# Designed miniproteins, single chains, continued (3), part 43

Each design is a single chain, and the fold is of that chain. pLDDT is the mean over its residues in the fold that is shown.

## One batch from the design tools (miniprotein)

Design m9567
Fold by ESMFold2-Fast:
Structure m9567 (fold): chain A 69 residues (1-69)
Amino acid sequence: EEIRRKAYELYPEEIDQVEKKVESYLNKKGKKTVTDEDIREIAKELGLSEETVRFAVERLAEKGKVTYK
């Protein structure tokens, strides 16, 4: 699995928690496609950096759970 150090400021266990929060948020909103605008909104709503949210979204896309555009 790809690890992007510039977009990753958390330990692996912390990023897994962030991934779960992002997945839950997207499921609640009924979103299967995530854009850079969505990443900005999620970062603001969850109190996270855009880089951290983008990394979590990329991981979800690799698992086939969402589509990142």
Scores: mean pLDDT 73

Design m9568
Fold by ESMFold2-Fast:
Structure m9568 (fold): chain A 93 residues (1-93)
Amino acid sequence: SNEEKAEELLLEGQKLFDEEKYEEAIKLYEKAVELAPDSIVAAQALYLIGLAYAKLGKKEEALEYLKKSIELAKKLKMVSLVEEAEKNKKKVE
């Protein structure tokens, strides 16, 4: 399914993130969002894009994606992700 493919992209992106290859990780996370929009995987991917932009010093992009993650996570009732994304949004502000 598209959701399974999105989960695979999330895992590959996490490997790149751990290697500090943030721009490459963002590209995989963006593909995950495209394949499974409005999903739990998409909410997680949006959060990780926000963190990756924060690591790159791109404050405006980091805030944009963290806000998108918070909005989708609230809709999906992902309480822990809302809390983590809001905490990281305050650190970037």
Scores: mean pLDDT 91

Design m9569
Fold by ESMFold2-Fast:
Structure m9569 (fold): chain A 109 residues (1-109)
Amino acid sequence: GREEAVRAAAEAARAAAEGARRAWEAGSLRAAMAAGAAAVAGAAGAAAGRAGKGREGAEAAAAGAEAAARAARRAAEVAREEGNEEAARAAEEAARRAEEAARRAREAA
């Protein structure tokens, strides 16, 4: 339901934020910024889900989680293009976690 979708969107945001931190520590500002944008998208989805009611709130959370997953995947692509293997591994892990959370959010909506 709505609570599960909101929880999954928040999980996508946390995975993306961890990916941003690790990409920054690995020296990839561009990948860190992309993963940070993914975290903002997931957090916005969770917030919208909480503010919304019933199915509308669940749909907003699912859409936010899906946006976070797409942005996190782009962060992984950026890190790979830069040849930064540590940032690429961190961003890839974040993308996989965000994609899994997005699937759960959509199933709950």
Scores: mean pLDDT 87

Design m9570
Fold by ESMFold2-Fast:
Structure m9570 (fold): chain A 76 residues (1-76)
Amino acid sequence: GVEEALKYVNEAIEAVQRGDLEKAIEFVEKARELAKDVNPEAQEYLDKAIEALRKGDRDAALIYLHQAKKVLEEAL
């Protein structure tokens, strides 16, 4: 549900901040599965975060992850 997706988004943010991009991608993928069909706006930001992480763009990834977090928090 939304609470579980939010937990994985927070874990992804922490992973990016410590430079663990592999774990960050893993957590974003889990958040995507939980947000699927529940919150399309959060899903779009999570998709953009994964693209940024795969390119090594940590700053863009953090922007998209914080946007996904905000959208998910508004859905609680």
Scores: mean pLDDT 85

Design m9571
Fold by ESMFold2-Fast:
Structure m9571 (fold): chain A 62 residues (1-62)
Amino acid sequence: MRVERETETAEVDTDLPPGQRLKEPVTYTAVDADRGETYTLTLEPSADGGKVKATLVRERRL
């Protein structure tokens, strides 16, 4: 089975999550069954917690 993968990366200031700083990487997964797509979002905090690096991986089943 062939899977197409796209990756997007952004660095964001610490307004996320509301009122809390990330202490370690967190991964969220969402599935769009109607399109056969899976979205994986990984949030990696900076050492001081002031910034978060967000990496979104979109995978589509072809």
Scores: mean pLDDT 71

Design m9572
Fold by ESMFold2-Fast:
Structure m9572 (fold): chain A 71 residues (1-71)
Amino acid sequence: SMREEFLRRLARLLEGRVRADPKDAVAWYNLGLVYEKLGDIERALEYYRKAAEKGSGEIKKKALENIEKLK
């Protein structure tokens, strides 16, 4: 679908962003959201863990909440 194609392109852009800046917790969190929407729960959990590790405040909280939801 067009939505799935959009999500895969967004994932590639975000993967480039975290390669350039591994501390970008927002980009890690958004990778988690993208892979969750694609149904790849294992990758979503990996990226949410990275967001929680690199992030603070609200972004860390959201990442931890999504990890608990998907376990």
Scores: mean pLDDT 89

Design m9573
Fold by ESMFold2-Fast:
Order: sequence, then structure tokens, then C-alpha cells
Structure m9573 (fold): chain A 102 residues (1-102)
Amino acid sequence: SVDEEIQRLLAETDEKAARYEKEGKPFEARYARVKGLIDAVILRAEHLASQGNLEAEVLLAFAEMLRYLLDKMVKNGKLTPEDLDRIERQVERLLAELDALE
């Protein structure tokens, strides 16, 4: 089930983030969590969109754009903690909107 895939993804994300924190890498830990949340949003939105939910299709497109932006900022060495904060807030909004579609 998609919920089982999401729970596994989030558990793996939390383990990865915890390892970074133990290594004294709090920024990498936070990046890992934000990336995991985006991937979870994409999985849930893809599932709902596949069932014909138009609102989920829009949310999926937005999540894909956030993933693209995050990857581009990391690749260019321009990702700041403030940018992570802003992206995380957008991801949390997408999660709330997807939950409202249930």
C-alpha cells in the first residue's frame, strides 16, 4: 500500500537524519528530512492523482517543482538554512492539503 511505502520512506529518512546529527551535521540532517517529506508528498499525490483527483494532480506538480528547486540549489551550493525553512513550510502545506483530500 502507498501508506506502507510512505511510512517506510519516513522511517528511513528519520534514521538517515539521526545519523547526520550524531556526526555533528545538523544541516545535512535537516536537508535529509525535507527531501524525505517531499518524496512522501509526491508518493501520496501520485496515488490520489491516479484515482482521478484533479486537486492531487495540481499538488503533485507543485511538489515536483519544489523537488526540482531543492535539487538545483544543492547542486549549485546555494541552499541556505533559511531556504530549507521556506521549502519545509511549503511541503507542510502540501501535506495538509493532501490530508484534507481524504
Scores: mean pLDDT 87

Design m9574
Fold by ESMFold2-Fast:
Structure m9574 (fold): chain A 87 residues (1-87)
Amino acid sequence: SKEELIEELLKKIDEAIEELKKLAEEARRNGDEGTAIVLEHYAKELEKFKEKVLKEKEKLSEQQIRRMIESVDTLMKLARELYEKRK
């Protein structure tokens, strides 16, 4: 259902924000301030994205929500690759 897809999207956003913040803290502890700043920026953008989803959820189609889930997955893949490259 659309409600289940919205719950899945919001959970995925919350988990992504937590992971990005943890990766940013670890990057900063390792002296990689540049990577930490980028990952913190991604976390802030996801927080804004979550607010937009909550505000606009009535207007979103199931197909749009599925694409949003895929976008979060793509962002996290890129974030993890960025972090691993800078280890």
Scores: mean pLDDT 87

Design m9575
Fold by ESMFold2-Fast:
Structure m9575 (fold): chain A 66 residues (1-66)
Amino acid sequence: EEELKELFNEILDKGVELLKAATDLVMARREGAPEEEIQRLEARIDKLVAEMNELTKKYEEVKKKL
């Protein structure tokens, strides 16, 4: 169960980072930020989504072994 708790905390941490990155993207677009900044924020969101998907898959796999 400790492994599930650790994975859950990692998912939550990534979720918070994703929410912050998404908020930054919305603000950047609203403020007319340079295209390079928009692309950087989009790339960060894509990376966080991929990391969360991987962690979620691992969490589900560990949970099934209970």
Scores: mean pLDDT 83

Design m9576
Fold by ESMFold2-Fast:
Structure m9576 (fold): chain A 75 residues (1-75)
Amino acid sequence: TLEEVKKLLEEARKALEEGDAEKALKLLQRAYSLAVPVSPLIAEDIKVAMEAAEEGDLERAIELLEGTIKFIDLI
């Protein structure tokens, strides 16, 4: 559920920090699939982060994921 989503987002952020965009996108796709049935808002945030990573803006993707992870901690 949301804890599983958060773990995947933290692993994806780490992959992006290491420059491994392919690994990060696989983790984000898994997180997105888990988030869709539980929170459309979190799913949309993950999708926006995936788009940034696909465009090669890894720094922006990291910032977006950090925001989403913090938001999950508030729920």
Scores: mean pLDDT 84

Design m9577
Fold by ESMFold2-Fast:
Structure m9577 (fold): chain A 89 residues (1-89)
Amino acid sequence: MEEIEKAVEEAVKLNPQAAELGREILDHVREMLESKDPEEALRHAARAIEAAGRIQDVLEKQGLTDKANEIGGRIADAVVRLLEEKLAE
């Protein structure tokens, strides 16, 4: 979670329009961790990763391709790790 929050903060500093997408990511990650159904957890993880991809798109359109790939990858990797830990319960 902390790594996702840090990556979102960095995206928002580069482009304030990333703030809404960052909130969407954090909401889906919370729902994923609170889910009792593995299928529901997978759906929330997918939505968080999709929103991370939209942050990448926003930053790439600003010419920040390297930072877009770094930040989006960090968020996606952290979401996958949290999902794997959740499913191993």
Scores: mean pLDDT 85

Design m9578
Fold by ESMFold2-Fast:
Order: sequence, then C-alpha cells, then structure tokens
Structure m9578 (fold): chain A 70 residues (1-70)
Amino acid sequence: MSKEEQLRKWLETTIARLEAGEVAGALSGLDELIRHFPEYREALEEAKRLLEEGRVEEAIRILREIISTL
C-alpha cells in the first residue's frame, strides 16, 4: 500500500468516526496521522483544533480537502 493510499484510508476512517459522533476516537486518530504524515501536519493540526472547538463540519471539510490532493 502506498503512503498516500494509507493516509486516504486513515482520513476516510477518521471522517466516518466523526460522522458517527466518535469525536474522541477521531482525535486519537488525528494524533497518529500527525506523527506519521508530517507533510500534512499543519492541515491535520487545524482539523484537530476545530474538533476541540466543536466545529466538526469544518474539520471534516479540511480532511476531505486533504483526500482530494491524494
């Protein structure tokens, strides 16, 4: 599996968790993504910050934008 395919799969899983209301699980997943994909760190940290503020839809938009670049 390519690094881009793994990132896409993890982002899709994180979005699915957020749509299911599993914010805590999504936050843990984002921490792992930030560690493994430092090239996307700024966008992933912004999504995490939005989730911590309760701005779930805005966080999902950022994650979908990352997927669109893969």
Scores: mean pLDDT 83

Design m9579
Fold by ESMFold2-Fast:
Structure m9579 (fold): chain A 95 residues (1-95)
Amino acid sequence: MKVVPISLSSITLAAPDLESILKELAEKGYSVLLTNVPADYETTQVPVFWGGLTGKDPHERLPEPVMLTVAEVKKRIEELYGLEVSVKTGPAPPQ
């Protein structure tokens, strides 16, 4: 079984072809490791520009971000794409 790392920033910033990538991983039976996740991911909100997590067009970048917790981002990926998602908490990003 192959686990594929995907950065949280790729999802929040609506990286190109993200929907196609997630569908391909689901079709192959791969799981996702969501990386660069803050330790307080149950309560920390991140701006999500990708329409695919909000029931909007998954090929469109949102003009205004939807604020979601990382836990909600994980849940939405699992529900919408049928993927197993695990999280790897990293150190707080240096600013």
Scores: mean pLDDT 74

Design m9580
Fold by ESMFold2-Fast:
Structure m9580 (fold): chain A 86 residues (1-86)
Amino acid sequence: AVPQEVIELKQKALALLPQAKLEQSRNSALAALLELKENPEDASYAYYALGAIYEDLGQLDEAVKAYKKALELKPDFAEAHLGLAR
């Protein structure tokens, strides 16, 4: 299952969309994701959340890059593999 922290970060970023420009939404999401960067596994979840956010924003190239980064940090990350298999 997707970690609860990833779901919460995605929901938080989506709440910013009506008021924020793409760059502002991305920067706000990245700042929130910094809380998960203490180790490679946490960083993997942060990149996965970023990928999901970009996917919802329609930025598919950026979403793919983020999912690949998550897999570099955690190769057995099933949810990131599913993101790439679209």
Scores: mean pLDDT 67

Design m9581
Fold by ESMFold2-Fast:
Structure m9581 (fold): chain A 53 residues (1-53)
Amino acid sequence: HMEELREKALAGDPEAIQKLIDLARAGHPEAVEILREITKDEEKRKLVLKAAS
């Protein structure tokens, strides 16, 4: 399931990004790592910040 979330989040799916944020907050290190990869892109970073607010 983590690979599917990673692919969708990299494609800019806000639902997948929200799920990754929730998993990272719950302590999943894989989700934290994926979010770090996504946030290297400025457009994706904005989506993460919006979802995390």
Scores: mean pLDDT 78

Design m9582
Fold by ESMFold2-Fast:
Structure m9582 (fold): chain A 78 residues (1-78)
Amino acid sequence: MEELAEARRRLAETAAALRAAVRTEEERRALDLLVDAARAGLALAERLLAGEASLAEVEAENAAFLAATRPEAEALAA
């Protein structure tokens, strides 16, 4: 559990630094989407460690997040 708390802390710090570096509304939107996806992934990891989720659920959620974030990630990379 402490490892997930530290991961969340690092995500918040990285997000703050990247927000300071973004120059456009599109980049900010893409960053926010990626941060939200990462935060949701950490919440799912907590549920898995607590025995409230299965590996199949983790895989399904990961596929959904990749599908949802791919267009914005491609826009940010372009």
Scores: mean pLDDT 72

Design m9583
Fold by ESMFold2-Fast:
Structure m9583 (fold): chain A 69 residues (1-69)
Amino acid sequence: SKLEQERKEEEEQGQKAYDEGKAKATAAYKEGPEKAEALIKELIEKAHEEGEVFLKEAEGAKEAYNKEK
């Protein structure tokens, strides 16, 4: 149904945001850990204003940063 398709699209959007956050943090960490930290702060601040999708992106970025350590 259309409602199932819309929910699936929202879930896929959240997953993409999470994966995007991980990729961005990994790339930023290669330039320096301070750049990855700045990216995570920016994503968290944007999540405060925009909501759930940016929370997923920030979460992915934090996990990638912790893995690179």
Scores: mean pLDDT 77

Design m9584
Fold by ESMFold2-Fast:
Structure m9584 (fold): chain A 75 residues (1-75)
Amino acid sequence: VSEEELEEARRLLAEAVELAERAEKLVKEAEENPEKREELEEEALKLLGEARELVRRAVELVGAERAEELAREVL
């Protein structure tokens, strides 16, 4: 694995964490606002889907084990 691939994987994982945190906030907001629950949950699922795709790309670049190590660094 090249240094460029490691740097890209870190960037992808950082973005994934940011999207996951945003999704988590929307889920909590949905729990507090039943009228907006469906809309907020749909938005959260969309963000989680994007985060999952970024994680998958990072795993493809550096492998699952190394991606997990990098994810812990970003958390």
Scores: mean pLDDT 82

Design m9586
Fold by ESMFold2-Fast:
Structure m9586 (fold): chain A 60 residues (1-60)
Amino acid sequence: SEIEELRKKKDELMKKAAELEAKAQAETDLEKRRELILEEASLTVEVILVTVQIKELEKK
């Protein structure tokens, strides 16, 4: 179902965001750290959008 596919996508995005957060915390290069933080922020926005889409599809 579409809802199941979106839930899987949300889980994958959350895992990627957590990995990027861990990399950013370990990164000593300021430019690379900034890039990792921005990429994490982008994935966080996608998680929010997917969450909204799931809620919309759950309405009957």
Scores: mean pLDDT 84

Design m9587
Fold by ESMFold2-Fast:
Structure m9587 (fold): chain A 81 residues (1-81)
Amino acid sequence: STEELLELLRKALEKIKETAKSIEEYADAALTVAEYEASLHLPPERHREVAARLREVAEETKETGDLEGAEERILEIWREA
C-alpha cells in the first residue's frame, strides 16, 4: 500500500540521515532512494514529474541544510504521486 511505502521511505531517509557524512551526501542518497522507489511503482509520465520535484528538493537541501524539511517534502511528493 502507499502508506506502507511511505513508512519504508521515511525509515530509509532516517537511516541516510544517521549515516551521511555531509548534507550533500544526504541529499544525493535521499534523492537516489526516493527516485528508485518511484521508478518501481509509477508509470513513466508520473515518474518523470516526481523525479523532477525530487531533484528540486535535493538541490534546495544542499543549499539550506534542512534535512527535516527535505524528508517532509519527499514524503509529500510521494503521497501526491
Scores: mean pLDDT 80

Design m9588
Fold by ESMFold2-Fast:
Structure m9588 (fold): chain A 103 residues (1-103)
Amino acid sequence: TRDRILEAAYELLRKYGSSVSLRAIARRAGVSVGTVYRHFPSKDALKEEALTRKLKELLKTSKDPYSRMLAAAVLISTTEDPKVKEEGRKALDEAQEELRKEE
């Protein structure tokens, strides 16, 4: 259920921007608004976690050092989780090293 809510949030935010309502996200995920609140205390918390999830996925799947560098930089600047910041910092350092070798 939590993963379905995160995926729905990312899809709607990407397509319609930050004005997307929590109700629209709940409908897309096939759950009630109450179920969304059970997993996420606020719309901002949901947005942050949905973005973090996709950035981590991009770091794992993208072979492009530029894309990974940008994703890592955004992840570091948006997350408040020290472990996620550390993961982002390592990914940023690795991507920057690859770019130095290409240039």
Scores: mean pLDDT 76

Design m9589
Fold by ESMFold2-Fast:
Structure m9589 (fold): chain A 80 residues (1-80)
Amino acid sequence: DELEKAARGLAILALEEEISSEEAGAAANYLKKKYGLTDEEVRLILFEARKEILENPLSDEERAEYVEAGRAALEEGLAA
């Protein structure tokens, strides 16, 4: 699921302090528009992604894949 990968990537980037709150907000807004989500739905998806990242160990390959998807969502969000 592309949405789950992007959400998990954004969670990793936020937890590692590589993105600001404003940048995270821009990426979340992009995902909301792309997938036709409400503000509540995107918040729940991002909350669940953060929980999964904190509770489950990732391989280097999985981490890289999620971060790439999260970076792509961030770039689209910042581009407006």
Scores: mean pLDDT 85

Design m9590
Fold by ESMFold2-Fast:
Structure m9590 (fold): chain A 69 residues (1-69)
Amino acid sequence: SSDVEKLAKGLEEAAEAFRRGDSETVERLLRELSEKFGLPLKEVGRGLEQVLRGADPREVAEELLKARE
């Protein structure tokens, strides 16, 4: 699968963890995504906030990866 699809899935998993109040899993997933995709942890966190506000995880992932380049 593409990097966009992998990052989008990771953001969805982090959003689900956030909605159930699993802060430890949220922190772990954001760190893993930051390391895997070479993105600042702060920017991955902002991406999660956008997904939680109803943004499409795939569109958020595309924007994050484009900003990295």
Scores: mean pLDDT 87

Design m9591
Fold by ESMFold2-Fast:
Structure m9591 (fold): chain A 56 residues (1-56)
Amino acid sequence: RAQAILDALRAKAAEAGVEVDPKASVTVTTDEHGTETYQLSPEAVATALRLHDALE
């Protein structure tokens, strides 16, 4: 679920010492076939990229 993904991102950011933008969000869109697509806000994407760099 969107909230679980955002919570996991925040937990990993805190562990790595990366600042999370308070506007960071995750949107879930379900198509007509029941397929869920998870979209990160630009702020969430930026946080994920900083996390990736910090964990290398």
Scores: mean pLDDT 73

Design m9592
Fold by ESMFold2-Fast:
Structure m9592 (fold): chain A 62 residues (1-62)
Amino acid sequence: ALEKLRKALEALKKGDVETAIKLLEEAAKSGEIPEEKIKPALEALKKGDVDRAIELLELLLS
């Protein structure tokens, strides 16, 4: 059920930040995960903190 989150994490590990942001925004809008849980990862990516975004996404997938 968390396929978009898994794809976003994979994109970040490949260095594709733009695709990761798009996938996270789509996941939030589709209601798969509450926006409040995705927002910290999106904010980290917008600040250029990819490592923090990866940590936050891994916590959501745990």
Scores: mean pLDDT 79

Design m9593
Fold by ESMFold2-Fast:
Structure m9593 (fold): chain A 68 residues (1-68)
Amino acid sequence: GAAEELAAAEAFLRSQPDFEVRREGDDTLVATNTGSVTSLIGAALRLIGDFPLLEVTVEGDTITVRAR
């Protein structure tokens, strides 16, 4: 379900060297990009493709992932 996808998305983002990842509550994940715009967009597109039960939003250098 969405909770399992959120946990997998968190593991993916934490495996990336370019991101500082935190949880906001039990349904939201916030990842701040510390690398390039290319790494930001690449991670966001992968999240959108791999986790259809999650809402992925990009604003500035930050990816926000929410369980639907």
Scores: mean pLDDT 84

Design m9594
Fold by ESMFold2-Fast:
Structure m9594 (fold): chain A 73 residues (1-73)
Amino acid sequence: VEELLKEAEELAKQAMQAYAAGDYKKALELYTKALELTVEALSKVKSKEEAEEIRKKAEEEKKKIEKLLKEKE
């Protein structure tokens, strides 16, 4: 579980670097992958109901990032 979270953190760092470089599309893709890995890691330690809530929250964060990227086009 913790190794998946570490991979998610590394992807998030790469996403931040892409964002700083102006590659907003790459940043969105990397953030999306990081969120998916985070949800998978959390689903292994949470109940099924909590895992579903975490997945929905991850989707909401993804949509927020997509809106921010469109606004900063």
Scores: mean pLDDT 71

Design m9595
Fold by ESMFold2-Fast:
Structure m9595 (fold): chain A 80 residues (1-80)
Amino acid sequence: SKAEELAKEGAKAFLQGKYEEAIELYEKAIEIDPNLYKAWYYLGLAYLELGEKEKALEYFKKALEILGKSDRISLVEEVL
């Protein structure tokens, strides 16, 4: 899907250290498919790399909710 393609482009930007570009691409992917857990997860990683731990935590929580792993939210809080 277009959302998956945008998420792949975001992942490429993330791997190149282009975190702001990755965020933009992942946000576009989520606008198309808000259930694409990988986009939420990588948004969390990108914000974590930028030092925004609070935003990272919220995105990781959303990714876990989508995966049906809401009971794992406390683990994400321990990591951040």
Scores: mean pLDDT 79

Design m9596
Fold by ESMFold2-Fast:
Structure m9596 (fold): chain A 60 residues (1-60)
Amino acid sequence: SKVSRKELEAEVYEALALIAEGIGKVTADHAKDPQVSQKLLEEGKKFAEELRKKAEEIRK
């Protein structure tokens, strides 16, 4: 295999981070309340950041 198990796991978490960020943006765009919209965007971004940190930890 051209990719290690660690790298594959890290790539999966990076992909999940992109999905989490995308869900946050899409749900924020459809929120009727601007405060709810901002919170959804922020929570999606925070979750994506946690997933990216997990990817970095796996690459150690």
Scores: mean pLDDT 83

Design m9598
Fold by ESMFold2-Fast:
Structure m9598 (fold): chain A 68 residues (1-68)
Amino acid sequence: GEEEKRLEAMKKNAEAQIKGYLASLGLEAEVTVIEANETTAVAEAIAGGKKYKVTYDAVTGTFTVTEI
């Protein structure tokens, strides 16, 4: 339905933002978005054999990256 399409669009946008940010740090990452809404996204990223948790705040444009 419409809600499902909106959620998929938010996840796609979050994935693109997070992947782009990680690429700017020199990380070629496989990104899996776990949670996304209009203000926040949480993803797991795998790059260079390491796993990262990435939180994106869409309101402030800030990224928090933690190795897990």
Scores: mean pLDDT 79

Design m9599
Fold by ESMFold2-Fast:
Structure m9599 (fold): chain A 91 residues (1-91)
Amino acid sequence: MENREKLYKLIDEFAEVAGDRETAAEIRKLLDELSEEQQEIFYKAAEKMKKWYEEQGGTPEAARFSLGVLLGLLEIIKAIDKIVEQREKEK
């Protein structure tokens, strides 16, 4: 899966610059739980964060912010999936 490999490389780059391996590890774990379609959507969001990060001059602060935003997005996706599953079980 090409998108997964691209995502891992991008997250690893942010983690190295930010010095935040913990957040990167959590993002990788959550990415493995995404569908292929969700991974494609997330990759598009990650590319926008990469562009913003580069516009900020590739600073550690920008890398940490980017990791935080991406982690937050993944947590929201997981929360939505859990709500949908709960509603299906209650029908």
Scores: mean pLDDT 76

Design m9600
Fold by ESMFold2-Fast:
Structure m9600 (fold): chain A 62 residues (1-62)
Amino acid sequence: MEKLVETARELTEKAVELLRQGKFDEAGKLYMKAIDYAILANDPETLSEIIKRFNKAALEAE
């Protein structure tokens, strides 16, 4: 289910970009969708990568 992993990563990148723009509500919504896709893909490595990337960006965007 490689398309789910790719979609999860793309949603994470869009969420990070929204954080940089100060659009925290939209960023959070895309982040949750990215997590859902990673869970559906049954890929714990991608899930960990998404969480780490978003949290780092969120700390930098505050």
Scores: mean pLDDT 80

Design m9601
Fold by ESMFold2-Fast:
Structure m9601 (fold): chain A 116 residues (1-116)
Amino acid sequence: MEKQIEAAKKAAKVAEEGSRFARDWADRGTPELGEVLRRVADAFNGIAAAFEAIRDYLEQGPENLEKAKEAVEQARTLLEIARKLVDEVSRLDPEAGARLRKFVEEIEKYLDEIEK
């Protein structure tokens, strides 16, 4: 339980950093790249919110495990969306895509820790 709570906290922070990175990079690129990067930032914000919900439900106790599982499913869905958007970024800007992929991989590592 405590390791899952810490993993959720770390995942939320990584997602927030990824969102800021995507927004900052969007301001420097072409309009087409900027549009995809803003969608990436929105996906990371959703992922951060989902992991904050997982943390809150796990901290509230065993009676909230079902709600925590629903938040985990939401995080997985948003991570799948983020991966597809990062692939689109990689086609337009391989450097930005490679850096965003590291955020997704770090978040997936914490999600795997929560599901143990």
Scores: mean pLDDT 86

Design m9602
Fold by ESMFold2-Fast:
Structure m9602 (fold): chain A 84 residues (1-84)
Amino acid sequence: MKEEQRELGEEAIRAGEELIKEKDYLAAGQKYYGAGLNYYEAGDYEKAIEAFEKAEEAFRKAGDEEAAALARKNKAKAKEELAK
C-alpha cells in the first residue's frame, strides 16, 4: 500500500520534470500535485512537502493562482503532520 503510493509519487515527479522541460507548466503542476497527494497518503510528509512546493511553483508559472494556493494549503497540512 504505502510502497505503491511512493512509487506512483516518484513516477509523477519524473513526468512533471519532463513537462517542465516542455514548458507545459499546467500539466507539470498537476503531476507534482498528484505526487504530493501520493506521498501524503504514504505518510512520507517530507516528500509530500517537496512535491507540493514544485506544484505551487509550476501552477504560478502557468498563471493558475487558485491551483497554486491549493498546493500551498496541502503543503501546510503535510508540515502539520510532520510536526506530530
Scores: mean pLDDT 87

